# Designed miniproteins, single chains, continued (4), part 29

Each design is a single chain, and the fold is of that chain. pLDDT is the mean over its residues in the fold that is shown.

## One batch from the design tools (miniprotein)

Design m12975
Fold by ESMFold2-Fast:
Structure m12975 (fold): chain A 86 residues (1-86)
Amino acid sequence: SAFEALKALLDEIVKRVGPLDASLARQVIMMEEAGVSRAEQLARLREIYANFGLELDDATLEAKLSHLRQIAEEIKRIEAEAKAKQ
């Protein structure tokens, strides 16, 4: 039941923000755990968006990173709460 509850909550995030932003938020979690700097995170996001044909300016990338960090914190909270068997 805890695994099913976790899956349902994570699926709701994907439905709300879309699969790309949900995936990128997980990439932000991994980069921060690996000690990747903010500048390197922005460079990596620029490369990822360019691969989708999106050339974003620095201000747009900074806004995207801030949004992805909010999603990342929500994912971490949900996973922690599910692990606690609420």
Scores: mean pLDDT 81

Design m12976
Fold by ESMFold2-Fast:
Order: structure tokens, then sequence, then C-alpha cells
Structure m12976 (fold): chain A 70 residues (1-70)
């Protein structure tokens, strides 16, 4: 599905950004992102899947901003 492909891309982009962060920050944010991704994969309601994707986008945005400060 297109939503599943988008979630996979967000997870992969997040893993790349996390490589640029301090280990402790990367571990915390990766845990949060992985939890969102697992919840997305278990979710069957399209509206809730969309909300989870938006949360994943928000977390990726935060990681990018943190990487720019370092």
Amino acid sequence: SHMEELAEKLMKEFEEVAKKLPKEVAEKLLKEMRELYEEFKAETDPMKQTQLLLRMVGLLTEAILLAKKE
C-alpha cells in the first residue's frame, strides 16, 4: 500500500538522520520512531494510520532540526 511504502521511507530516512545525532539522543528518538512504526503496522483504521504517519513526520522533522544544531 502507498501508506505502508511512505512509513517505510520515513523510517529509513529517520535511521540516516539518527546517524548524525549523539548516541543517547539517537537511541531515544529511534525507540520512539520504531514504536510509532510498529503501531502503524498493527493499525487497520486508515484515519489512525494517517495520524501515526503525521507523528512519524513530526519526529523526523525534530531529528533533522537537532542534526542541524550539531
Scores: mean pLDDT 85

Design m12977
Fold by ESMFold2-Fast:
Structure m12977 (fold): chain A 120 residues (1-120)
Amino acid sequence: SAEERRKAIRATAAAIRSIGIELDVTFALFRRGISVEEILEAIRAGLTEEELELAEKRLRGAEKTYKEHPSKIELDEAQLRAMREELEEDIKALEESEASEVELMVARIALRLVDLLLSL
C-alpha cells in the first residue's frame, strides 16, 4: 500500500541518518583522543551483548578510516541534542517498520555515542 511504501521510505532514511550520525560522533570522539576501548567501556551498560559486539566492529572500522582520512569534525551541544532528537525519531520509525535488527542496533549504538559525547 501507499502507507507501507511511506513507512519503508522513512525507515530507509532513518537507517541512513543513523549511520551518518554514528560516524560523525565517532570521529568527534576520536578527535578528542578517546580510544575505541574507552568508548566501549563507557557505552557497555547501555547496550545488549549483540549491540556491544556490533559497536566494537563498527568502531574499529571507523578508527581505521579516521587514521587514513582524519576528520576535523567538531560537534557542539546544540548539534548533539538535535542529533539525539533525530535518533529517537529514527529508532521509532525503524521499530514501526520491518527494518532489520542490525539497522535498529546501529541507531541504538549511535544514540549511546551521542549521549557519551554530550557527557564530555
Scores: mean pLDDT 87

Design m12978
Fold by ESMFold2-Fast:
Structure m12978 (fold): chain A 63 residues (1-63)
Amino acid sequence: SLEDLKYLNSLTDEQIKELMERLSPVEKELLEIAINGNDIQRILALDQLSEETRKLIKELAEK
């Protein structure tokens, strides 16, 4: 969603790196697309992330 994209965009490079280290290989690939893809690819990749991972992104963004 657009909200999830806004949360992702507010994360620091350090927070993104920490997330990457904690994720499964599939979720790492999705997060990489969500960071480096075009706008459509980024939204679609975020929508494919697990609910748990999306909650983690939101929690980090709200701190």
Scores: mean pLDDT 82

Design m12979
Fold by ESMFold2-Fast:
Structure m12979 (fold): chain A 67 residues (1-67)
Amino acid sequence: MAEEMARRLAEAYRQLSAEMGEAFALAMVAHEARELVREYGEEFTRAVIEHLERLDPAAARAAREAL
């Protein structure tokens, strides 16, 4: 579950970055990380970010800074 969420976030980040620019894509990843904390808690969200770090370090950093 956490790995699949990380893959979806990485894919969304890459698509949004290409279409709307990196700054917007990073802001959206940060927003999604805050939503994950609200729905699933910090422990699960940190597991998602650990998987995301391997897929896209920039997206992972934005998510981590949002917590």
Scores: mean pLDDT 85

Design m12980
Fold by ESMFold2-Fast:
Structure m12980 (fold): chain A 70 residues (1-70)
Amino acid sequence: MALSLTIEIYNMGDLAEGIIAQLRGLAAVHDRLDVTVYDRGSTDDTAARLEAAAAEIPNLTLTVIRLPPA
């Protein structure tokens, strides 16, 4: 079964490991996991951490959409 998920992030580096653990859990029970991340102008490494983790999960497709900072 395929699952599509959208998440928004803004400077959530301290929560990145929790988000990654949740995505790994979802990927383990679905044949395909498509994740769209809307980054609201983060200045930390949250998006980079999510991209790195996604590269290690073979059935996860991660798309990062960077919104312009206000």
Scores: mean pLDDT 77

Design m12981
Fold by ESMFold2-Fast:
Structure m12981 (fold): chain A 80 residues (1-80)
Amino acid sequence: MLHPVTQRVIDKALEQANGKEIKEVVVTGSPSSSGISGLQNNKEEIAKRLGIDVSKIKFVYKPKPGVPGGEVQPEVEVTL
């Protein structure tokens, strides 16, 4: 069973690709277990679902931008 946050990252990357080949994916978010750290643990599954090598997925830690202690959703950027 895939974590909802991991599935959301995959869905966002596929939506941005729109059927094109993905060369690189950058995932930006908070360094928490519910953010980037949790996603990094699933990087091989993300790579497999996107059809790319795991080395093409990059994780960038970013502090919360002035948000009261709520969940920070990961941002996804794909290079085609």
Scores: mean pLDDT 70

Design m12982
Fold by ESMFold2-Fast:
Structure m12982 (fold): chain A 57 residues (1-57)
Amino acid sequence: DLDDLRREVDDRVREARELHDRILATAKRLVDSGELPADAPEEEKLARARAILDKEA
């Protein structure tokens, strides 16, 4: 009950954190590879990274 709910919440928080980390890592890779300018708005970097991850999902 409460322990199962807490575990489920913890799992979802962990999944959201992992997804966020993957988006950030992907955005950094795009900047490092020169596919995105380092001075591009963060929103554009994250959107591009998200699009790449969504392509694989």
Scores: mean pLDDT 77

Design m12983
Fold by ESMFold2-Fast:
Order: C-alpha cells, then structure tokens, then sequence
Structure m12983 (fold): chain A 86 residues (1-86)
C-alpha cells in the first residue's frame, strides 16, 4: 500500500540521517580489523542501515534500532571475513 511504502521510505531516510555516521564508523573500524575491502565495508554499512530501518518500521525505539543496526554491521563484516578465508 502507499502508506506502507511511505513508512518504509521514511524509516530508511531516518535510519540514514540518524545512524549513517555511527554505523559507518563501526563498519570502517571492523574493515580495518578484519582486512575487508571498501566495497565490503560499504555492504556492511548498508546491511546495518536496512536492519535499523526495518526495526523502526516495526516500532522499535531509536536506541533499539541502532543496536539492531550495529549487530547487522557486525554480522555482515564477519560473513565478508569468512568468505576471505576461502
């Protein structure tokens, strides 16, 4: 529906405005620690922003959405690191 699409877009925009900097800093730090490429760091950031936006759509607080976003960044970074081992 139009209302659902609008809520999803608004949540994504809010996630970007509110969490882009802290999630990017986390992704960059993990990329340095795990030897990830720039594209892998960007992919981890996007996973975090998407997860945070989804949490906001589900009615999570900003603090809870940030926590969910940070966990998604860590999971994506770890998956990228595991792919480099094979």
Amino acid sequence: SKAEARRELEAMAEAFRTFHKPLAELADRLAEELGLSGPEAVAALWAGLVAAADALVAGASLEEARRVGEEAVREAALEAYERKLE
Scores: mean pLDDT 87

Design m12984
Fold by ESMFold2-Fast:
Structure m12984 (fold): chain A 101 residues (1-101)
Amino acid sequence: GASLIAEAEALLARAQTVRTEAEARALLDEIVALLKKALKDKDIKAALETLDLLIRATEVLLARLREIGASPEVILEAEITLGLVRIAKGVFRLIDPSIKV
């Protein structure tokens, strides 16, 4: 619901200000936790909006990790996380909430 969107917006804001690998790892853990919550949300529209924000947050975080010269391990973890969020959005796009059956 609306609370997941607000949480995702907060993660996007934090991604823009990441300075260390430790901050990035903590943020990746929170992105994955919120992804799991979004996957259980019955509000498909709110879930999709949350996933879009998580994709943006992970893309921003990945750019910041490259800027600070983060280890290949942390960069790979961020790339895997981005892939997972994109796959999740793809699956939700196949669920058409306008289909009345």
Scores: mean pLDDT 83

Design m12985
Fold by ESMFold2-Fast:
Structure m12985 (fold): chain A 65 residues (1-65)
Amino acid sequence: PLEKAREAMLEGGVDEETADRAIQAGLEAGSPVEAAIKTANEALRGGADPVHAARAAQAMAEYVR
């Protein structure tokens, strides 16, 4: 669910607004692989560490399937 992606990003140190933008970028991708990549990129740009960015990307890929 989208909540898991948001929670991972918040734990990674990004703001709720940044997490929402990263989720939106993933949803706009339209495929699980693209959603993971776009969400990870936005999370990293927003200040998330790589581990939490990867967790958010994984959750987003699962949601988009």
Scores: mean pLDDT 80

Design m12986
Fold by ESMFold2-Fast:
Structure m12986 (fold): chain A 98 residues (1-98)
Amino acid sequence: MERYEEVLRRPQDAAERLEKLATQDAKEKGVEGIANALIGYARGALEAMRRGDPGKVEALADMIEHVIEEYKDKLSEETIKAAREFVELAREGARVLR
């Protein structure tokens, strides 16, 4: 098995949950641009983990935190929680890659 498979499993699952919830918020709340930003940063962080770039993972996790804090009144609580879970798992993955 690839050395990154186990490190990516939990963040990948969290990113999929975030994408589903953010897509629902885009549909129900009209926050398509915000949702696309969260999805893009999460996908970018997973790609950075696959490439063994912990600095980029941390930078993208910080961007997700910035978006959810800036737009917390426009996002569902479920989307915010999913984004926070992804950020924690991405940062954990970055530490394992160092």
Scores: mean pLDDT 82

Design m12987
Fold by ESMFold2-Fast:
Structure m12987 (fold): chain A 75 residues (1-75)
Amino acid sequence: MSEGEGLRIIGEIARKELGELGRKLGEDLYQVAEEYGEHLIRSSEPEYREESLRLAEEKKAEFDRLKEEILKQKA
């Protein structure tokens, strides 16, 4: 399996699994999960890999931050 193929599969799984969690906790979290997965999928293309992996890391941090904020508001 090529490295790009692995990144695409991981991105699809992340979008599905974190998207499901986001749908349960709120629309904003779902949207950030979709963007995270899209950036990982885009990183499968060598010309976009460096930038897309950076953007994915930023979106993962945003997802974690927003999740914590939502959970605090519900507590």
Scores: mean pLDDT 76

Design m12988
Fold by ESMFold2-Fast:
Structure m12988 (fold): chain A 96 residues (1-96)
Amino acid sequence: MTLKKEKILFAEDISGNKGYIIVYLNEEEIEILKEGKGVLDVLKKAHERGEKIIIEGKGAALVEGVLKANGIEYELTPEAKEAIEKAEKARAEYNK
């Protein structure tokens, strides 16, 4: 089966920071994405196949929240990890 690397714009925050998902998809999953249908269902199918889902971009905290709510495991780029750590620190200070 031929897999293609896709970069999907998944979320954008009010400051214009974009959150992307990078994932390898099969031909059927790519066709669904091209139609703009069922992005989360495609990600769940890829995750169930054992594909690595990667979050990228400064809007990563929004993407992480959606993936966690849907039980999808992911990995972070260094930029995405930094963005999420900043968001976590802000929440921790608010809850002091």
Scores: mean pLDDT 78

Design m12989
Fold by ESMFold2-Fast:
Structure m12989 (fold): chain A 94 residues (1-94)
Amino acid sequence: LDERLREAIPSASPDARRALNFLLEARRAARAGRADEAIGYLISALTYLSLAGLLTPEIERLLQEAIDAARAGDFDAAIRHIDRLLQRLLEQIE
């Protein structure tokens, strides 16, 4: 996943790149157990995914599941949902 992200991000649109970077920051915050930071980054990712035209119903659902998991303090679930989001987005921009 991380190698594919490193290769795909430079060729993505500016708004898609911002969204992907916010999802990576959300994953980092979730790994650190920082709920407020993770949620903030996920909300920023939502904004830029919408601007990039990448906010499908599936992506929106996964993003909401990640936010809900982070709010509940279930960081393992939040990370799983973020990783699914990153994988699905790579499939759309590759």
Scores: mean pLDDT 84

Design m12990
Fold by ESMFold2-Fast:
Structure m12990 (fold): chain A 99 residues (1-99)
Amino acid sequence: SLEELRRKVSEATGELFKALQEALDYAEKHLKDPEVIEELRRVAGLVQEGLENPEKFDEAIKRLEELAEKYNSPVFRKAVEAARKLKDAIEEYEKALKE
């Protein structure tokens, strides 16, 4: 149902912002690198734009994957997975609206 798909988008949005906050907290406590903090804030902005334009999620995912490779931390991989899940949920919802 459309209600179930809306719920999935809402839940995936919450999961992604929670994962981004966990990544930010990790960067502040363990990396202490202002460039990583700035990059995570840029990713959060791309996610916000992605809610209206799903192709922005591809840029956010790529940036998070680069952080995951550089720092080898599960918090960044979790954020990548959450971003992919949100993109998929939005695409499924939009597809259902088009019948």
Scores: mean pLDDT 83

Design m12991
Fold by ESMFold2-Fast:
Parts: sequence; C-alpha cells; structure tokens
Structure m12991 (fold): chain A 89 residues (1-89)
Amino acid sequence: SEADLQQWIQNMQQSIDDLRPKLSDDQYQLAQQEFQRRVQQFDQMVQQGVDIREYLLEQAKKLYKQAKEMGMNYIAKEAKEVIEELEKE
C-alpha cells in the first residue's frame, strides 16, 4: 500500500542518514541513487495496484540478516521492527 511505501521510505532514509558518517561521499551518493531508483519502482507498482508488502517484507528480512552479520545492531533492530509491522497486518 501507499502507507507501507511511505513507512519504508522513511525507515530507509533514516538508515542511510545514520550510516552517513561511515560512508565516503561516493558511497553515500550511490546509496541515495539506488534508494531513489527503488522508490520510483515501488511507487509505480503501488500506482498500478500491486501489493508491494511481500517485496518490502523480503527486503526487510534480507536487510536484517545482513545487518546482523555486519554487527550493525541499530539497522538490525530497525529492520526487525519493519518485519513485525508488515507481518502484523
């Protein structure tokens, strides 16, 4: 839904911003470009009536595993909260 998309956008932007001090300028720019590309893709899917919840859930699960493997506890917690919210409905 549009609400799920907006929540994902806010959570993803916050995660990128939290990582900003640990990223080079080039890495930050690439992260922002990839993020904007995915926002456009998901927005188009939502506008076409596609339920993106399953895609968001899979993305959050992948992020959770990656963040745990990298020891990024804040990102892992954020991803876990997104998973729980998406599974609640």
Scores: mean pLDDT 73

Design m12992
Fold by ESMFold2-Fast:
Structure m12992 (fold): chain A 85 residues (1-85)
Amino acid sequence: PRGYETIRDAAVRVAETLGLPQEVIDAIRSGDPEKTAEALERLADKVRDTNPSLALLLRSMAEGERRNLSDEELVSYITDKLLAA
């Protein structure tokens, strides 16, 4: 679904703004926290040397997914980390 009511849509827009690969965006859209966490962790490892701040943010997002946060809690967590970065 594409709409402002979906917290996952907000997370996808944030990921697009950060230039994250389609693999990560698709994982977020799936609503599967384990797949999303795995995709975010893999991306964090790839960018840790070129963009350490983005790598930290991605690891924080993955941790939120591993904690099985609700969509509302996940967007709040991601937004807080982005504002801190």
Scores: mean pLDDT 67

Design m12993
Fold by ESMFold2-Fast:
Structure m12993 (fold): chain A 124 residues (1-124)
Amino acid sequence: DLEKLLEEELEKLSKVYSKEDVERYKKVAKKAIEALKNNASDEELIKIINELLELSKILPGTPLLLYLLAELYERLKRYKDALLLYQQLVSLYPDSVLAPYAEEKIEELSKLTSGPLPAELEKL
């Protein structure tokens, strides 16, 4: 129940962040959840991703925000972007109820994104 997780995150965020920022996150996160349920167009998915990325500059990368971004990138077949976001979720929020789902996705998408990164891409 992603909607229940959203309500829990909104309660925590409302104690620290502005009413405007929290309401904006609520609106965009609900659009993301709906788009994932309803096979939204690539254009709509890209618009939602851009809104969530803008929100990520002002709000912390919450478990649900990272999960929704990863799921939207996966729907666009941007598997490397999705993989990075699932890895960030597990690393930052290992105790999240979403962490086991992200770990399953990491295993699946790692098989689709080729082998380990070349050493030259890991420099500096």
Scores: mean pLDDT 81

Design m12994
Fold by ESMFold2-Fast:
Structure m12994 (fold): chain A 104 residues (1-104)
Amino acid sequence: SKEQEGINRLLEVLKLPEFEIFYNIPSLSSYPDLPKIIKNPLSINDIEKAVESGEIKTIEELLEKIKQMYENVKKLFPEDSFYRELADLMMKKVEEVLKEFEEE
């Protein structure tokens, strides 16, 4: 289905090596204030697991989780951070995939 194709294409974007830093939740030893800043931590591996378990069934549901992860990055890292730039690049690639489905 178009939904499964879209989900697979979005997961391929998230699993690009350049986004490896977002594969797992940052460690508390590196970011001890993380629980005070981020109420609902979310990693790429968590999103992939939710797709595999059937918790995420649609492109829209997957996009909501991606946006939640992006908002967490914006709360944890300042605007001039390299990690913020990576998150912005990730969202740009996600939007490029979504546009491919709008043009069909």
Scores: mean pLDDT 82

Design m12995
Fold by ESMFold2-Fast:
Structure m12995 (fold): chain A 73 residues (1-73)
Amino acid sequence: MEEKIERAVELAREGAEALAAGDVERGLELFAEADKLVEEINATASEEQKKRAREEIMSIMLENREAVEAALA
């Protein structure tokens, strides 16, 4: 399970970095891969594991909020 959480966080970080660099299509693709892993985590993980994954991903998204909003506009 930890490996899935780590991978999902890594994909979210790479996605945010891609959006910040102006590569919207790559960023959205990486976020889609992260979202698939989050769905698996939500199906099988403990409440504490789900909270950790959500907090780490949310932190990445909030740090890159302006880039994400610009990319989606």
Scores: mean pLDDT 76

Design m12996
Fold by ESMFold2-Fast:
Structure m12996 (fold): chain A 121 residues (1-121)
Amino acid sequence: SADLERIKRYYISYLRRLMSLSPEEIFELTLNYLLSLGVPEEVAREIAENLVEFINSGKAEEYIEKLEAAKSWRELAEILKEFYEDIGVPKEIALKITSLTLDLLEVSEAMKKEILDTIGE
């Protein structure tokens, strides 16, 4: 579906962008974003540090391949859930970030609900 391809394109572009940034830029961009969402500074710093390590370990390419191969919103949601778990994002924060991203991408309420329900498992 057009919605699925739009979501995949967004996350692939996000990961590709992070791979092009320095560790310091990844950290500051992620920290500032999480703080803007009201995430406590200690938690935001830990997530930002984990994301830097995730990119430096080469895991971003693995996730890009998984996203490119995803054929359904369920497969996409499971990949996003695994990504948030790999970087240590608490479930409530992962749901908040995903909800805001899907709203930005104008994803249908039905698809948004299924993605959030999957991440919330």
Scores: mean pLDDT 90

Design m12997
Fold by ESMFold2-Fast:
Structure m12997 (fold): chain A 71 residues (1-71)
Amino acid sequence: MEELIKKLTPIQKEIYEAWKNSEAVELSEEELEKYEKEVEKGSKWAEENADKMPPDKSLVEEELLKALLKG
């Protein structure tokens, strides 16, 4: 997972950390626009996986990182 985190853009890393810690992020207007687009990708991933039993948190973390990087 650490290797996947290192491949994230600054905006994707903020999304990952916000997800991990359930914290708000402080962003400029330009960064907020990019953040919203990346959140949309994460929302699609979450919607597609909503019907699954709660997987191990580490597995969810890895799948989220892969979803962010793929789009």
Scores: mean pLDDT 63

Design m12998
Fold by ESMFold2-Fast:
Structure m12998 (fold): chain A 89 residues (1-89)
Amino acid sequence: SAEEAARAAYEGRIQEAAELVKDSGYKFGLGAAKAAELFGHPEAVRAARRAYQTGSPEAGWNALGAVYMATGREGAEQAARIAKELGAK
């Protein structure tokens, strides 16, 4: 379920989270959430944590937007690479 996937991602079990989530939008959000945590930007981190906790595709897309606004192209490309590893296209 989305809730189980969000919990797994929040606990760092990204591989398990990817298996629980089939929607590509949500997988993109998980990648963005992980990238935001790595960059440590406060607003991006808050958006990323909400995406992890709620499992919502919309929250995931919002987290990606926050990463892009905080880090620009470089952070967005890193988020996209992580999302691709999670099976988003």
Scores: mean pLDDT 58

Design m12999
Fold by ESMFold2-Fast:
Structure m12999 (fold): chain A 85 residues (1-85)
Amino acid sequence: FQERASQAVEIITEMQLIASKEEDESKRERMLKAAQDAADALRAVLETKSQEDLDRLNEQMRVIAELADEVGDHDLAERARALVA
């Protein structure tokens, strides 16, 4: 539980960091939105502990994994996928 939440924070933070270095404005906006949506979902899970909010967090982690693969950060993509397995 606590370890999984810490891993989610690290993944979100890393997505924000690579987004800050992205020169393509459209990709940057998509990456920042995915990180924000994942952060919002994580906050909801921590407050409610509900399956619905956990499903939302898992979906946002899949979005982060897809975007990470698109920008070539396959390590970040694997970490995001592992979190939802």
Scores: mean pLDDT 82

Design m13000
Fold by ESMFold2-Fast:
Structure m13000 (fold): chain A 70 residues (1-70)
Amino acid sequence: SQQEQDYRQQMQQAIQTLQDMVQNNSPLSQLEQTARQLAQQIKQRFPEVDFDDVYDYLMRVVDNLREQKA
């Protein structure tokens, strides 16, 4: 469905933004702030999703990316 496709694209863009920030050595505080903003944008566009689930997922992505870099 178009909604599923749009959600997937939005999520991929969010992940890419966080990947770029991790590669550029952005502080954890900025990564947390950006993940919260991205999760809020996703929730506004896709009101059926849970904000906490999206935020937790993005933060798990951040943690994994930071571990790979460390």
Scores: mean pLDDT 87

Design m13001
Fold by ESMFold2-Fast:
Structure m13001 (fold): chain A 55 residues (1-55)
Amino acid sequence: MKVYSPEEVAEKLYQAFGDSLKSIEDLYAFVRTLLPSASDEYREKVVEYLKRLLE
């Protein structure tokens, strides 16, 4: 099974949801809901990359 990097996951989420992610107050809680089995460190990195993509 191919393991995706946090950056690649963030890019896939941005492709799926786009600018609608900007209206989410707690982006960490959103990512936690989508990736419940991931580590906290992994989810934090996904959120960091998503914030960069959202500018």
Scores: mean pLDDT 76

Design m13002
Fold by ESMFold2-Fast:
Structure m13002 (fold): chain A 92 residues (1-92)
Amino acid sequence: DDELREKIEEEIKKLNEEAKKKLSTVEMIEIGEVAYATALATSMEEALEKLKELVKKNEEKPLSEEEILKEIAELYRKAGRTAVAEALEERI
């Protein structure tokens, strides 16, 4: 899990350096959690594609915290981490 999180963090930093609109620290953490949940639910390849999509989406308009948390919760449910998904849904 730690190796997966580190790889995602490095990819986010790399993509953010090249992005037209830089992510805040909070947005980087939120996008990292979406990518991590995506990797657990599907694959690392899908997670990296999701990272690129979210960084580009942020260049067009700010990301909604509520939308991000909902997406993370759905991905954790798909990955079988139901308790984590329920905790995140309580924050939405």
Scores: mean pLDDT 73

Design m13003
Fold by ESMFold2-Fast:
Structure m13003 (fold): chain A 69 residues (1-69)
Amino acid sequence: KKKEEILKEAQKRIEDAKKSYENVTKDAMEGIEKYKDDPEKVERFKKRIEAAKNLYDSILKEAQKKIDE
């Protein structure tokens, strides 16, 4: 029962993280296109994508660790 709950919680966390990453990436990509003539804004959006990817990867690693125990 408890192991099943840990697996379910980990899967939910991964799904939530994936949705957050996809939303941030979509918004940032639209921002890059809209402000393509502003290098400072473009760089800011690129950093947001990188930060979102790093957070997603970190969440995946921690979720996998909880599944593996």
Scores: mean pLDDT 80

Design m13004
Fold by ESMFold2-Fast:
Structure m13004 (fold): chain A 69 residues (1-69)
Amino acid sequence: MGKEKIIKELANGKLSESADRKEVLEVSEKMAEIAVEKRRELRKNNEIFKPIYFEEVAKELIEELKKES
């Protein structure tokens, strides 16, 4: 299973049973890091009321993976 599929499934809360556990763990950690950084930037800009959507986190991680390829 590709990492992009795992990212999308995690963002939607619909993770497949066939997903590779190592890839799931790696993706989950990277998504958490992105979410933390987004919250830090929002706080720095006095935008603490803005929500962080998992779909946006997923998009950013997918873009990072494409840049590394």
Scores: mean pLDDT 72

Design m13005
Fold by ESMFold2-Fast:
Structure m13005 (fold): chain A 109 residues (1-109)
Amino acid sequence: SLQERIDELFARMKELIERIKKSTDPEEIKKLVDEFMALLREIAELAKQLTPEERDRVIRRVLTLSGEAIDALVEVAEKSKDPELQKTYREYARKVGEETARLLREVRA
């Protein structure tokens, strides 16, 4: 079902968040963030095919997971001793927030 496909994407998003939290490699963190944003875009497309009630449930789960991803990126920024990496990870957090806001506009349209 569409809901089962979306649930699989949510499980993958949760895995990416846990990997971000444990990573010390800037290139790996960049790749994980890019994959997370790609999953957000895929969920946006699938959510358009759901009922309004199902879309609302998906939106709530997206907000929770995006919040967790932002928190993870802020945490790895705070643990970094490199000011440029701190800035980069905080910019990734901002981009996750922007992509989440875009998803909300698209699926509520």
Scores: mean pLDDT 89

Design m13006
Fold by ESMFold2-Fast:
Structure m13006 (fold): chain A 78 residues (1-78)
Amino acid sequence: LEEAHAIIRSLIADPRVAALAQRALEGQLLLAEGRLTEEEKAALEAEAEALREALEAAWAARREALLAALKPLVEKLV
């Protein structure tokens, strides 16, 4: 999602947040390229949920905007 990419990029100020956002973006890119197997899709779904929780804890002030951007990615994995 291009919009999610722009939001993630604009929210990256802390290297820890940047690392978590990078992992979510990589999952989105793999989906867009159609390179995911059923097994990899399930693994990314679980990882996306874990990233959502980690992002909420690490960046409370901006978590809602970032989680909204990630929600379509998680839904796309199911």
Scores: mean pLDDT 62

Design m13007
Fold by ESMFold2-Fast:
Structure m13007 (fold): chain A 80 residues (1-80)
Amino acid sequence: SSMEELRKEFEELLKQASKIEEEYEDGKITPEEAISKLKEIREKLKKLKEKAKELGDNELAEYLELVIESIEKKIEFIKK
């Protein structure tokens, strides 16, 4: 179903964000590369949030908002 597809896309984006954070912490990517990649994930999560709202999956939309805020805080932390 469309809701199952959205949840799978969300899980994949979470996995990608975790990998970016790990690569940054391991010194494999620069702060600028980490910020760029996390911003890309954030934009994809924002699109997923709108789709979740359109399908009436308010629980997923709220959880997506929390994850988006977490990524925004991580970006600001790296910028320091």
Scores: mean pLDDT 87

Design m13008
Fold by ESMFold2-Fast:
Structure m13008 (fold): chain A 81 residues (1-81)
Amino acid sequence: MLIEKVAREVAKATKEKGFDATASPEEVVDITIEVLKKAGVELTEEQKAAIRETAEAAVKAGDSIGSAVSRAVLTALALKE
């Protein structure tokens, strides 16, 4: 399923790159877009805006980069469906 494929790419990108726990919203957005693109999801401008909003909220809440990316991915997919 698409969501499982996306989850695997998130885990790979976050773990293998060794990203810092404290990331900027811009970094979270970039990773999220790359992961969704690799999973075959074409993002609309509205989905990209929602990803940015979610990334900002997650970073402000003190979420790790992995959690922030996961929340942004789920937000984008919710808008698709």
Scores: mean pLDDT 72

